Designed miniproteins, single chains. Designs and how they scored, part 95

Each design is a single chain, and the fold is of that chain. pLDDT is the mean over its residues in the fold that is shown.

## One batch from the design tools (miniprotein)

Design m3509
Fold by ESMFold2-Fast:
Order: sequence, then structure tokens, then C-alpha cells
Structure m3509 (fold): chain A 87 residues (1-87)
Amino acid sequence: MELAKKAAELAKEAAEAAEKGDLEKARELLEKSLEKVAEFQRKLAEELASIESEEERERLLEKVEAEVEELDKIIVENGEKVAEALA
């Protein structure tokens, strides 16, 4: 979860930098945000692979999906704003 939260925070900062006209900083922060998303996905895959029980894997996925839904929305919305500013 910490990686997902950091990704959302970086995405918000990237959008704020883009609004201020600091396109270089916005791009750098967005890249860092996407890197944290990739790290989160890799860590989740590793944890799922270490769980032998299908029931335990399903419970972990349900918990992650519930917790990440709001963070994912923040990342997508702010990333789109940065992409529009960089165009």
C-alpha cells in the first residue's frame, strides 16, 4: 500500500507542477509516480506467488482492490492532466 500511496502523492505533485508551468518537474514527478506503480504491481505479484492457498490469494486481492480503487483514480486523473499539459 505505501508504494500506491506514494504514487498517488507524486501524481498530484506532477499535476500541480504542470499547472504552474514547470513542465520538466511535472514530467519527472509523473515518471516517478509510474515507477512506484510498477514497483507496487511487482510486489503484489510476488506476494500472490508466495501464497499457496487460492482462498488467501482471493482475500488479498479483494483487500488490495478496495484500498487501491481510490488511489488508482487519483493517479489516473492527475496523470491525464500532466499528459494534457505536456502535449
Scores: mean pLDDT 78

Design m3510
Fold by ESMFold2-Fast:
Formats: C-alpha cells, structure tokens, sequence
Structure m3510 (fold): chain A 83 residues (1-83)
C-alpha cells in the first residue's frame, strides 16, 4: 500500500540521516575523500527517501508523515522544505 511504502521510505530517510550525522561528527577528525564520499552519499539517500515519504504523505493526506520526513532530513543536517 502507499502507506506502507511511505513508512518504509520515512524509516530509510531516518536511517540515512542518522548515518549522515555520525559521519559529519567523524569529519571533525577525518577529512579523507573516503569519509566525504560516504557523508555525501548518506545525505543524498536521506533527501531522496524523505522526498518519497513527502510525496506519498501528501497523496495520502497525511500531514504527520510530511512533517516527520522533514524532521528526518533535518536530523541529517539537511535543510529540507517540501514545496
């Protein structure tokens, strides 16, 4: 269902955002190309999954899912405004 997909994408966004936050903290002591690539990848995954959750949340009329998707992206240090 669209709800199940929205919740799955929201969870994926939350996981990617958490990874991005951890990698961002590690960046203070490890500025290698490898860590930067992992950080960028985690942020891009968080954005993509958050947009998927926003799209499905809007389709379902679930404003709470849209708000949680925004919070998930922001947790990863990503400024995210669903427009």
Amino acid sequence: SDLDRALEQLRAAEEAAREARELDRRYETDQSISLVNRLVGAKLRAIGDAWGAVHLGRKLGREDLVEEAVRAAEEGGIRFEPR
Scores: mean pLDDT 81

Design m3511
Fold by ESMFold2-Fast:
Structure m3511 (fold): chain A 56 residues (1-56)
Amino acid sequence: SEYQELLEELKKESEKNIELAKELREKTPENIEKRKELLKKAEEFRKRLAELLEKI
């Protein structure tokens, strides 16, 4: 269903942002800020997923 596809997409997008954050190995100020942004995006996708699951 379109709903299941949306849930899988949100999960994959969250996981992508976490993996991208892990790949930023250099501890420069720029990479630290980018890592924070990626992790924040991952949490936003996770919250969206949780909200959709509560409506079932």
Scores: mean pLDDT 77

Design m3512
Fold by ESMFold2-Fast:
Structure m3512 (fold): chain A 60 residues (1-60)
Amino acid sequence: VGIKVEVIEDYEAKTPEELTLKKGDILEILEVVDEYHVLAENLKTGEKGLVPKRVLRPVK
């Protein structure tokens, strides 16, 4: 899926499945996992993992 989102606040991974994120990172959403999480790729690092939806906004 070609949906790009921006990280709006720093986030520290709490599990091995989650990504550590910095404000301003651009992610590509790969899958919506549940109500609170997406599976995404960090386009800066190339790492894939779970991301809380609350720290993301769509890129225009």
Scores: mean pLDDT 81

Design m3513
Fold by ESMFold2-Fast:
Structure m3513 (fold): chain A 85 residues (1-85)
Amino acid sequence: MEVEITVGVAEIAIAVANLLMKKGAYEEAAKLYEKAIELLEPYIEDPEARKVLAEAYEKLAEAYKKLGEYEKAEEYKKKAEELKA
């Protein structure tokens, strides 16, 4: 189904971005987390997509914190917490 394929593609993007974070490529990692979020946001009503979306928001917040973008980091951290509530 379309949502399962989209979640799978987003999970791959997140996995690659996590590897980039370990290498210190924070700007490139942020771009991939943003792409995963873009793919998942239309499916926010789906529990599986929402779980992966929350993870992507948390990871994007970490990437922005590493880039010194503290306001953006706090914004995405709050978005992740809202999805867990």
Scores: mean pLDDT 85

Design m3514
Fold by ESMFold2-Fast:
Structure m3514 (fold): chain A 67 residues (1-67)
Amino acid sequence: SLADAQRSAAQAARAAAQGDSAGAATNGYEMFKSGEGEVAEYGKRAAEAAMAGDSATAAQYAKLAFE
């Protein structure tokens, strides 16, 4: 659901801001699984960025869930 995706997005953005790449990746992936359409795509990209160590990009994609 969108609400589940937004909860995961908030956690991904928070983890990314703290430099927690594993937390950002896990929550980005949960955002991908819970989201639909572009929100799911943003979650996937946030998780991929976090896995690559790009916390700034991960945070940006996670925040797009809230537009």
Scores: mean pLDDT 82

Design m3515
Fold by ESMFold2-Fast:
Structure m3515 (fold): chain A 72 residues (1-72)
Amino acid sequence: LSKEMEAEVLEALARMAIAVGDVETALRLAKKLKEMGYTELASRLAEEALRKAEEIGAPEELIEELRELAEE
């Protein structure tokens, strides 16, 4: 699996995680994408996950990590 294909799979998994309210998994996948150099994509996914996290009342620690990643 190439880096590009891995990024596409991680993006799809992150979007699915956000859709079902698994914002912790979405954060983990977004961090992985950032480590791989996909910073813009990671911040966009973190922004979407942050909105869902605030909606469902996720823990403050998780919200803070998502906010930090989204602000890039």
Scores: mean pLDDT 84

Design m3516
Fold by ESMFold2-Fast:
Structure m3516 (fold): chain A 82 residues (1-82)
Amino acid sequence: TAAEVAELRREMPAMVAELKAQGKEELAEIARLLAEAFLAEAAGDYARAAALLRRAAELAAALGRDELAEKLRARAAELEAR
């Protein structure tokens, strides 16, 4: 919903800052990319959402989170097919 989009846009900077404060900078970057992908999808920009998800997948794979990376790549492909 528009309210969920507005709340995510407002709350995400604080969540990213919290992860960075905990020394989880790579997870903070993944969270930021996922939030931006969600906002792009909500705006109907499926190409941008897919690109952001692919970048998040690359970071997830680099961290050894292969299953997360595969899920993100699959979702990106779904958005690109629209």
Scores: mean pLDDT 78

Design m3518
Fold by ESMFold2-Fast:
Structure m3518 (fold): chain A 100 residues (1-100)
Amino acid sequence: SEIDKLIEELEKNKDDPFKYREIRTRLLRVLAEKLGDFDAISQLSEEALEVFLKTYKELREKGIPEDEALKIAYDKALEVNKKISEEMRQRLRERRAAAA
């Protein structure tokens, strides 16, 4: 599959930040097309994307079909992204309180 190939390329280029960024951008576009959630997928944090990639790979290694593995990994990534956004909002509130 296209997604499996992009993930493999991403792993191979982990030590090349320019190629990693290019492959990451392409992967997010393909994921957005497959899952139909262009805005949310394009806004995934790097931490959420890492959780997505690890979860997807583990599910695929267990024999879960691509479409099912994508949905499960995406749901988990959204949960992580939501937590990060919440922590970021909390830090902004604390920073504002400290500045006042």
Scores: mean pLDDT 78

Design m3519
Fold by ESMFold2-Fast:
Structure m3519 (fold): chain A 61 residues (1-61)
Amino acid sequence: SKVDRAIAALDSPSATIRAVAARGLGEIGDPRAIPALERALSDPSPVVRREAARALERIRA
């Protein structure tokens, strides 16, 4: 599924790919992504952390 592929992409070595994946998970809105996005809040990239926070806001809305 799109959700499973996006969750897997959060483990990418590329910060750009992880940021795009976090944003995509927020757009999909599937709560199955919540645990993975919560882990992404601790990502070394500030862009990834910001996109994960935005995604969680969208899913929890």
Scores: mean pLDDT 86

Design m3520
Fold by ESMFold2-Fast:
Structure m3520 (fold): chain A 68 residues (1-68)
Amino acid sequence: GSHPSAEAARRGAEGVIELAEQLGLTGERREKALEYARKGIEAADRGDVEAASKYVSEGGRALGFKTM
């Protein structure tokens, strides 16, 4: 669906993929980040914005983002 929130979540998931490539991630960390990004895209494509946003957040965590 062409919902702005779904498009934003999809772009977030694509950003996780781009960051994984830029950071040169390999192995389990890369697989985890790409798995969450894929699930985020799938959720966004079916209009499940809430699930898509959660998967994007998990992808970011897999990239190594942590709270201070």
Scores: mean pLDDT 76

Design m3521
Fold by ESMFold2-Fast:
Structure m3521 (fold): chain A 77 residues (1-77)
Amino acid sequence: MKTSENPKKIYGVTSREKAEKLYEEAKKNGEDIEVKVFDSEGALRAAYLGGDVDYYEMTPEEKEFLKLLGKIKEEKR
């Protein structure tokens, strides 16, 4: 009660099974999350890039695609 309440983390998924799994894991950990289900990978990517979701499960292909767009940076030293 004395700590600032953080806004809920919003997760994006393309299947209901993944959404249910995320809710189950959050419930086990006592965490509040919001999960949005999208009918296509394109819609999910657009939501993530537009800031409508904070996190989602990326396939290796999607991660590489986002690197090409400069949204995911290669590590810098």
Scores: mean pLDDT 65

Design m3522
Fold by ESMFold2-Fast:
Structure m3522 (fold): chain A 60 residues (1-60)
Amino acid sequence: MEEIEKLVQEALRAMEKGDYEKALENLRKAIQLAEENPDADPAFIRVLRQALEEVEKKLK
C-alpha cells in the first residue's frame, strides 16, 4: 500500500500543477498495483479509476 500511496500523492501533486500527463501515468500505475493486491479496497480502486477518467478528459 505504501507504494500505491506514493503514486497517488504524486498524481495529486501533478494534477494541482496542471501536469495531467504525469498525473495519468501515476494513476495508471497506482491502479495496476491496487488491482494486483487481493486485499485492496474495491471502493479505493473505483475512486482511482474516477480520477483517471477525469485526468483523461483534461488531455482530450
Scores: mean pLDDT 80

Design m3523
Fold by ESMFold2-Fast:
Structure m3523 (fold): chain A 83 residues (1-83)
Amino acid sequence: MLSKEEIEKLKKEAEEHEKKGEEALKEGKLEEAIEHYEKAAELYYEIAEKAPDHPEVEEFKKKAIEAEIKAGLLRIIQGVSKL
């Protein structure tokens, strides 16, 4: 089980990756945006898995799914762009 301090640290890292993903997307850097959204999803899923009794666990799961969907959609766009 993660400590409260460890959860806050992972949350900050996930939020930082969401922010960097958004900035990369604004700059048209699809590969960087994908990597950041995938990292954000991984971190949110890790919090949800290791702290299932946390009051924000459903919020973390939702954020993980949202980041995963964003990365998946950007991968489709990137794949089309390379064809």
Scores: mean pLDDT 83

Design m3524
Fold by ESMFold2-Fast:
Structure m3524 (fold): chain A 81 residues (1-81)
Amino acid sequence: MDKEIEELVNKLAELLGLSEEEKEELLKKVLSPNFDIPEFIDYFGKLLAEAKAAGASAEKLREITDIVYEIVSLLVERSQS
């Protein structure tokens, strides 16, 4: 599961143009046992808004949204186990 989340975060970072440092910080937050799902939803919402403001296509925004949804779903499943 953690490897799957890491791969999704890596793909998301590439799509959003995040630096290696920003990617590592995001991974640390996402893989934390005390993660806050509402806080992550707000964070991802801000990243989507920034990508849209930067001129990302509708297709790219949809792909980013799908990846974010998959990450959140895996985190919820992990927390319930």
Scores: mean pLDDT 77

Design m3525
Fold by ESMFold2-Fast:
Structure m3525 (fold): chain A 56 residues (1-56)
Amino acid sequence: MEEKINRLREEASRLTKEYEEAVEQAQKDPSLTEKAGALFDEAVRRLEELVEEVKK
């Protein structure tokens, strides 16, 4: 319905998937932990924006 909410949801979903993949890779290669951490922080920010727009 709301284009902004849909956009934030898609961005959060994309970042969450990238984070999940990065975590799986980091479990095999600890050197990738920093990348996983950065993706987690970005995903959290997008989820916070989505929650603020919809409900918290």
Scores: mean pLDDT 74

Design m3526
Fold by ESMFold2-Fast:
Structure m3526 (fold): chain A 77 residues (1-77)
Amino acid sequence: VSAAARRALQKAIRGQALTAAEKQALSRDLGLGPLGAGDLDGTFGDSTRLAVMAFQARHGLPVDGIAGPATQAALAA
């Protein structure tokens, strides 16, 4: 996962809306389907939870969709 995708996911879990470029970086790097206008829009909704789960799966973390200390540490590294 690229630094841009990690930064975008950190921004999303903090409740910040993502730009189209940040959504594209997450879609590309995490193998997510197309992200629409309502996805990653500054609320911790289903799209953010799915992105967290995809990141967790790629990094060998428990896939629970919760941005806990282990997931946040992996995003910061």
Scores: mean pLDDT 71

Design m3527
Fold by ESMFold2-Fast:
Structure m3527 (fold): chain A 61 residues (1-61)
Amino acid sequence: VEELAKKMAEMLKKGVPIEDVIEEIKKYLIEEEGLSEEEAEKKVKEASTLAAKTDPEALLP
């Protein structure tokens, strides 16, 4: 979860829209970790929350 939060933060710093960041991380969890779509969505939500806690304004346009 912490590693996912770091990946999300890095992608947001590169100017990737948050919607695209969420989709890419979800796809990563499904393909690389073999999680179900539901479990991937839950982990993305947790990682997104951690990223927002670190830099909340970075998640806003």
Scores: mean pLDDT 70

Design m3528
Fold by ESMFold2-Fast:
Structure m3528 (fold): chain A 69 residues (1-69)
Amino acid sequence: KVIELLEKAREAVRAGDYDTAIELLQEAIKVDPSLKLSLEAALEHLRAGDREKAIRILDGTINSLKLKE
């Protein structure tokens, strides 16, 4: 279900709803702490207003998780 949280966070970023995106990313870190480094980087870009870099990190993380069994 962590992929579902990340996909919802990505859509929130696209919608400009950064508060919801931040909450969802923090929940994803709690569900899978191995993602902390990547998701903290995405959070930092969101706090800086860098939508493109945040989405790129989320896309990479989602794709990586989909490649794991």
Scores: mean pLDDT 83

Design m3529
Fold by ESMFold2-Fast:
Structure m3529 (fold): chain A 69 residues (1-69)
Amino acid sequence: EDAASAVRREAERTLQRLEKAGVPPEDIERVRRLYDEAIASAEKGDFERAQRYAGEAHRLSDEALRRVA
């Protein structure tokens, strides 16, 4: 599996979790944008940038989940 496919799979799992938890659509959209940037970076071979964006998406997801808990 290539890096872009791995990030896309992570994005799908994370976004589904946020939707099921009742996270506001605006916060879900912010996470989606970060994953889109990570996927685009991976597709261009910029794996360091892809990892940074995916990491930010993960951190933002955790923060959003804390707000709805």
Scores: mean pLDDT 84

Design m3530
Fold by ESMFold2-Fast:
Structure m3530 (fold): chain A 61 residues (1-61)
Amino acid sequence: EEEARRDAEIDAQIDELVAAGTITPSQRDEVRALAKRILEEDPSLTVSQAVLRAVRELNAR
């Protein structure tokens, strides 16, 4: 229930970032997996914060 809602919110945030050109469609699955891990490690974060942290980690390479 809560997990499904969280997954939907993550996907919505990722779709916005793809539309804005911040990430490519090919990075979608990696950002989603990282955001879910970040939220599992720190559940006090918002979905938006977790997605932005995932993008930041990906871009740090």
Scores: mean pLDDT 78

Design m3531
Fold by ESMFold2-Fast:
Structure m3531 (fold): chain A 82 residues (1-82)
Amino acid sequence: PAAALPPEVRIELVEEKEDGTKVYRVTVRSGGDLAAALRRAFEQLEKIAKEKGLELTDVRVTRQRVTPDGVELELEAVFKPK
């Protein structure tokens, strides 16, 4: 296995609406390419949906940055109660 740092995922609740809609900001730093960062982000979003009993209704990529050590990706994900 690679000795490089694993992808770092940071998840932050940005907005909670009265109807139970929750907006999360997900930041992923990956030593791989953009596709790897996206896969990692969606895996974490699926985990949140399962753990909190929510449905993922919308995902928007808000920022992409390429660095010498990989890719940084920022998403906003909208969840609604099932």
Scores: mean pLDDT 75

Design m3532
Fold by ESMFold2-Fast:
Structure m3532 (fold): chain A 81 residues (1-81)
Amino acid sequence: MVEEVKARVEAAARQHGLADYAPELADMAGEIVEAKKTDPSRAASLATAAVIWLVGRGLEEGKPDQAVAAAKAFLDIVDEV
């Protein structure tokens, strides 16, 4: 399950032109999935931090729309677990 979530997050990041951030975003997704089992509050904080980080990277690269789309896909994927 965790590996499937990580693979989906990597694919979403690459699809939206943020391939350089795909491995780190996938690792963040794995941490969120594990945190959801014991600490939903920590999982929510990690998800918020991941979205802020990803959107920030996209803004710096001049890809704000792609970063927002990737962030939405990321949240949808981690919320389904």
Scores: mean pLDDT 84

Design m3533
Fold by ESMFold2-Fast:
Structure m3533 (fold): chain A 107 residues (1-107)
Amino acid sequence: MTLEELVRRAEEGDKEAELAVNQKISDFLKKHQNVSTESLIKEIDELIEKVKESEDLAWVVGRILEDRFGKKLETVEEVLEELERLKKMLEEALERQKKKELEELLK
C-alpha cells in the first residue's frame, strides 16, 4: 500500500491506516536521528520551493521519494504533492508529541 493510500484511509477514519502512517513516520525519523522534526519540516519546506524552480531537482527528489516510500512519481506536480503530504504528516506528528509532553507535565 502506498503512503498516499494510507494517509487517505487515515483521513477517512481508518485506525489501522493511521497506526501504519505513524509507524512509517517514526521509522523515517529514526533514520534521520541527527535532525530534529522541526528542522526536517523546514528542510522539506525549502525543498518544495526549490523543486518549484527546477525540473532537474524535481526529478532527483522524485527518485528519492520512490526509494523511501515506494510511490511512482512522474511529474513535478506529483513530487510537490508528496512533499506537501510528508510535511503535513511530520507537522501532525510534532503536534502529537507536544500534546504528550503537556500531558506528562500535568501528571
Scores: mean pLDDT 67

Design m3534
Fold by ESMFold2-Fast:
Structure m3534 (fold): chain A 78 residues (1-78)
Amino acid sequence: MSKEQLEKAIELLEEALKALEEGDKETAVRLFKEAASLLPGVDEEAAEGLAAVLSKATVESLRKLIEETLKHLKEQLE
């Protein structure tokens, strides 16, 4: 994975978290899916998680998933 893809995914996830705080769940889901598509390791985990989240997602569940993914990606960047 390139560091550029990792940084882009982090930016998209932070934007998704901000969208959730503003009440825009649709934008948050779209940004999360876009971030997932950039990273092979996160992509498979995120695709399975995203499918489950899209079918049953509350704002709280989606926020926690984004936060967990962000922590994991930031750890990989360092």
Scores: mean pLDDT 71

Design m3535
Fold by ESMFold2-Fast:
Structure m3535 (fold): chain A 60 residues (1-60)
Amino acid sequence: MEDRLVAAVVSKAIELGDPEKVTVEDVREIAKRLFGVELSEEQAKEIIDRAKAIIDANRA
């Protein structure tokens, strides 16, 4: 579940053209929409940090 959520957030960051534009509210909405789960603000921040790390690792 979390790996799928991180992948969805990475896709959102790519869509926005800037990973810094992804918000806690975006992550919480994605989690609710795709998985029907309510995330805390801290959980959403953790998912954003993981997504940013993946995006950063793929920058050449």
Scores: mean pLDDT 77

Design m3536
Fold by ESMFold2-Fast:
Structure m3536 (fold): chain A 55 residues (1-55)
Amino acid sequence: MEIEKEIKKLEKQIDSLKALRDARVARGELTPEQVARIDAHIEKLKKKIEELKKK
């Protein structure tokens, strides 16, 4: 199903965003506001995955 491919793509995107965020935080390259925006984006992607799983 196309839904399964979309879920996998979103999961990979979340993992990549988390890894990049953590690496940049460790280097002191992100402000708390930038971290919060990335976290909010990750939460939106997680909610989209949960909605797709309901179908």
Scores: mean pLDDT 81

Design m3537
Fold by ESMFold2-Fast:
Structure m3537 (fold): chain A 97 residues (1-97)
Amino acid sequence: PLPQTREELRAALELLHEETERLIAETGDPKEALLNRIGGLANLLLLARELAGAPREELEAELERAKAEYEELKEAPLEVLEERARRLEEELRRELA
């Protein structure tokens, strides 16, 4: 099931890191692995914000922005994907602090 506590979200973040490393090792495709990581981080960030009491309308707007950005990132170079993943992780860690 989906993470329902901050502790479960932290555990999910660590599992996502392990999944990203495994995908790179198995496929040799860092772009695909980073896109998967960005999607996972964005989803965990939305869950963290929901747990923090963010209103549903705000969460829905953020989800739509994340979906639009994800589609754009499919054509982005690796450096842009790495930067986006880093920023999402920073935001998530801030929400979980």
Scores: mean pLDDT 82

Design m3538
Fold by ESMFold2-Fast:
Structure m3538 (fold): chain A 103 residues (1-103)
Amino acid sequence: APAVERLETARVQMYNIKLIEEADKKIEEIKQEAEKNGVSQEELNAKIVEVLKETQEKIDAYAKEAAARAASSVAEDVAALEAEAQRLSQEIQDIVDKDTQQK
């Protein structure tokens, strides 16, 4: 159980990072298009809120699925699951460190 829970937690964290990066990129594109087309601040804000809502819904759905997998799973190979969780945690840390350096 704990090894599966750690792996699913790491997967959720990685998925959240990727979705937030995609959302930030989409928001930047929306801001650039709004500036080019003379879109009102109200319309710009509405589009940004929609992207954030869609992102949050995807995060919530994935977290729910991950929790269900963790609850239903039996850890048959604890060492392999822990190795994968450690690998994902390192990848997450590398992404966070890279983002911190690029401000």
Scores: mean pLDDT 78

Design m3539
Fold by ESMFold2-Fast:
Structure m3539 (fold): chain A 67 residues (1-67)
Amino acid sequence: DELERRVEELARALGTSKEGILAAYAVKQGITLKELREMLDKATPEQRREILEGAVKVAEELVAQQR
C-alpha cells in the first residue's frame, strides 16, 4: 500500500493518474500498458512490489525533469 500511495502522490505532482505513471513505466520497459496490467494481474506480491518500485522511480525521474 505504501508504494501505491507513492504512485498516487507522484501522479498528483505530475498532473496525471496512477494509470498515466504505469503507462510511462510500460513505455520505458518497451511493453504496452495492457501487457503491464496482465503482468500485474499474474504477479506475486514480491513481483508486484518490484513493478511498483520501478514505476515510482520512473515517476520521480519525470518530476525531476519538471521546471
Scores: mean pLDDT 80

Design m3540
Fold by ESMFold2-Fast:
Structure m3540 (fold): chain A 80 residues (1-80)
Amino acid sequence: SLREEFEETVRRLERALEEAGAMTPLLRRMIEAMLTGDPGNALAAAEALLTRLEGDPSVPEEVRELARRAVELARRLVEE
């Protein structure tokens, strides 16, 4: 399902952030909001996280690609 694909993508993003050493308390809260929030809250958290990662050149491109995918999937969840 779309929800399962979104949750799998967010879990992959969480692992990639931890493996890159880029995880922060704020990013953990954003990840949690994506996993536990309604579709609108999940989209807002995903967009905020992507914006933050786009501003950090030390973050690998794989992490940014996962964040972009999470935003795309969250938008589809809001649209149903």
Scores: mean pLDDT 86

Design m3541
Fold by ESMFold2-Fast:
Structure m3541 (fold): chain A 55 residues (1-55)
Amino acid sequence: SRAEQLRRQAEALAQLGADEAAALYREASVHAEKGDLETAERLEREGRRLFEEQA
């Protein structure tokens, strides 16, 4: 599911030390599980941007 995908990405980001991005992906997975895909997409986008800015 979309929630499972986002949760796995959060775990991977946490293992890389990207804790803030990981937190956003975890929150996105919770919203996706509740069916709020719009909020999940926004949070994933914010997390991705934050991770890329840290690179």
Scores: mean pLDDT 84

Design m3542
Fold by ESMFold2-Fast:
Structure m3542 (fold): chain A 70 residues (1-70)
Amino acid sequence: VEKELKEVQEEVSEMFENEEKLSKEEKIELLKEQIERLKEAAEKASPEMQDLLNIYIESLKQKIEFIKKE
């Protein structure tokens, strides 16, 4: 679970480092994929980790809305 969260954070960070190479729609789709991965990880996680994952999922949803406004 901690490994999955780390991998998602690294992939999201890498995506934004290459931001100019990705379309707005491609960024949104990648973020949606990461949200689904985190949801699946949360089902297998401890209650403490589920809370952390849910906070991060909400953060990613906010990033999607921010990208849509650009």
Scores: mean pLDDT 75

Design m3543
Fold by ESMFold2-Fast:
Structure m3543 (fold): chain A 60 residues (1-60)
Amino acid sequence: MEELAVAVQPVPATSPDELALREGDRVRILEELPDGRWLVESLATGERGLVPRSALRPVA
């Protein structure tokens, strides 16, 4: 099963390595970082970037 998550709140990109998301956007989890961020890929756009773990909810 793919490791997927959904954005539970809007996420603004505040740096070039961050990914902007809207509430309800679905992402693939690529890597979980020890600083509390996840490297993800947007299923809608194919863009990759870092997002706060607290902004995402994993889906089974």
Scores: mean pLDDT 78

Design m3544
Fold by ESMFold2-Fast:
Structure m3544 (fold): chain A 78 residues (1-78)
Amino acid sequence: DKAVEKAEELVRQAEKLFEEGNYREALKKLFEAVEYAAEAVDTGDPEQRAKAMEVLRRVSELKKKLLEADPSLEEEIS
């Protein structure tokens, strides 16, 4: 559904921003992706939940890479 599609799009935008060196903007897109993925996890549809869980996994991986590239971003996560 739309929530999963939006979350996937936001992760793609965050990945592009990371490649461009826009670490803070990438992190903001990841926070937005988490919001949409969380909505999808609460759906009764197992397929949508599986996709949302995959989005959350990708968010965690990219967040780790962002913190490795700019450790000061840890202050914005707290």
Scores: mean pLDDT 79

Design m3545
Fold by ESMFold2-Fast:
Structure m3545 (fold): chain A 75 residues (1-75)
Amino acid sequence: TIEFTSVDNSGGLTTITFKQNVEDLVDRRSFIEYDGKKYGVQSVDGNKITVSGNLPDFDEFTLVHGDKRYKVKKV
């Protein structure tokens, strides 16, 4: 399980901050699955990813890269 600390919605983008570096796990081909919707990863910078759209204040989601699926949980 991967952990995240914050979600920031600004200008039609959502930035998610993780407890760990995620650059080796995901890239721009990755997406977030939440509530049956997919949000494409726009950028990855260390422990932060930015996705298109405004995500709700959620406590769990799935991060997908190819055939790999990571459960992500708020701390």
Scores: mean pLDDT 83

Design m3546
Fold by ESMFold2-Fast:
Structure m3546 (fold): chain A 70 residues (1-70)
Amino acid sequence: SEEEKEEMERLERALEKAKSPSVKALVAAVALTVAKKKGLEELKKKAEEILEELSKIPPEVEDEELRKLA
């Protein structure tokens, strides 16, 4: 529980510093690896959720659509 809380806070801080989707994906992938190694189910779910959302809309495709709408 404490270990999970510490790792969750670490993930949140890293996400706050990460501005690009690719860096956020890297941060989430690292957190997923840690979660699997330590058996942290809540961290694993959070990291998987972030990765799933980022994989649905690749940054390049999203950037093209945003340029067209602007």
Scores: mean pLDDT 73

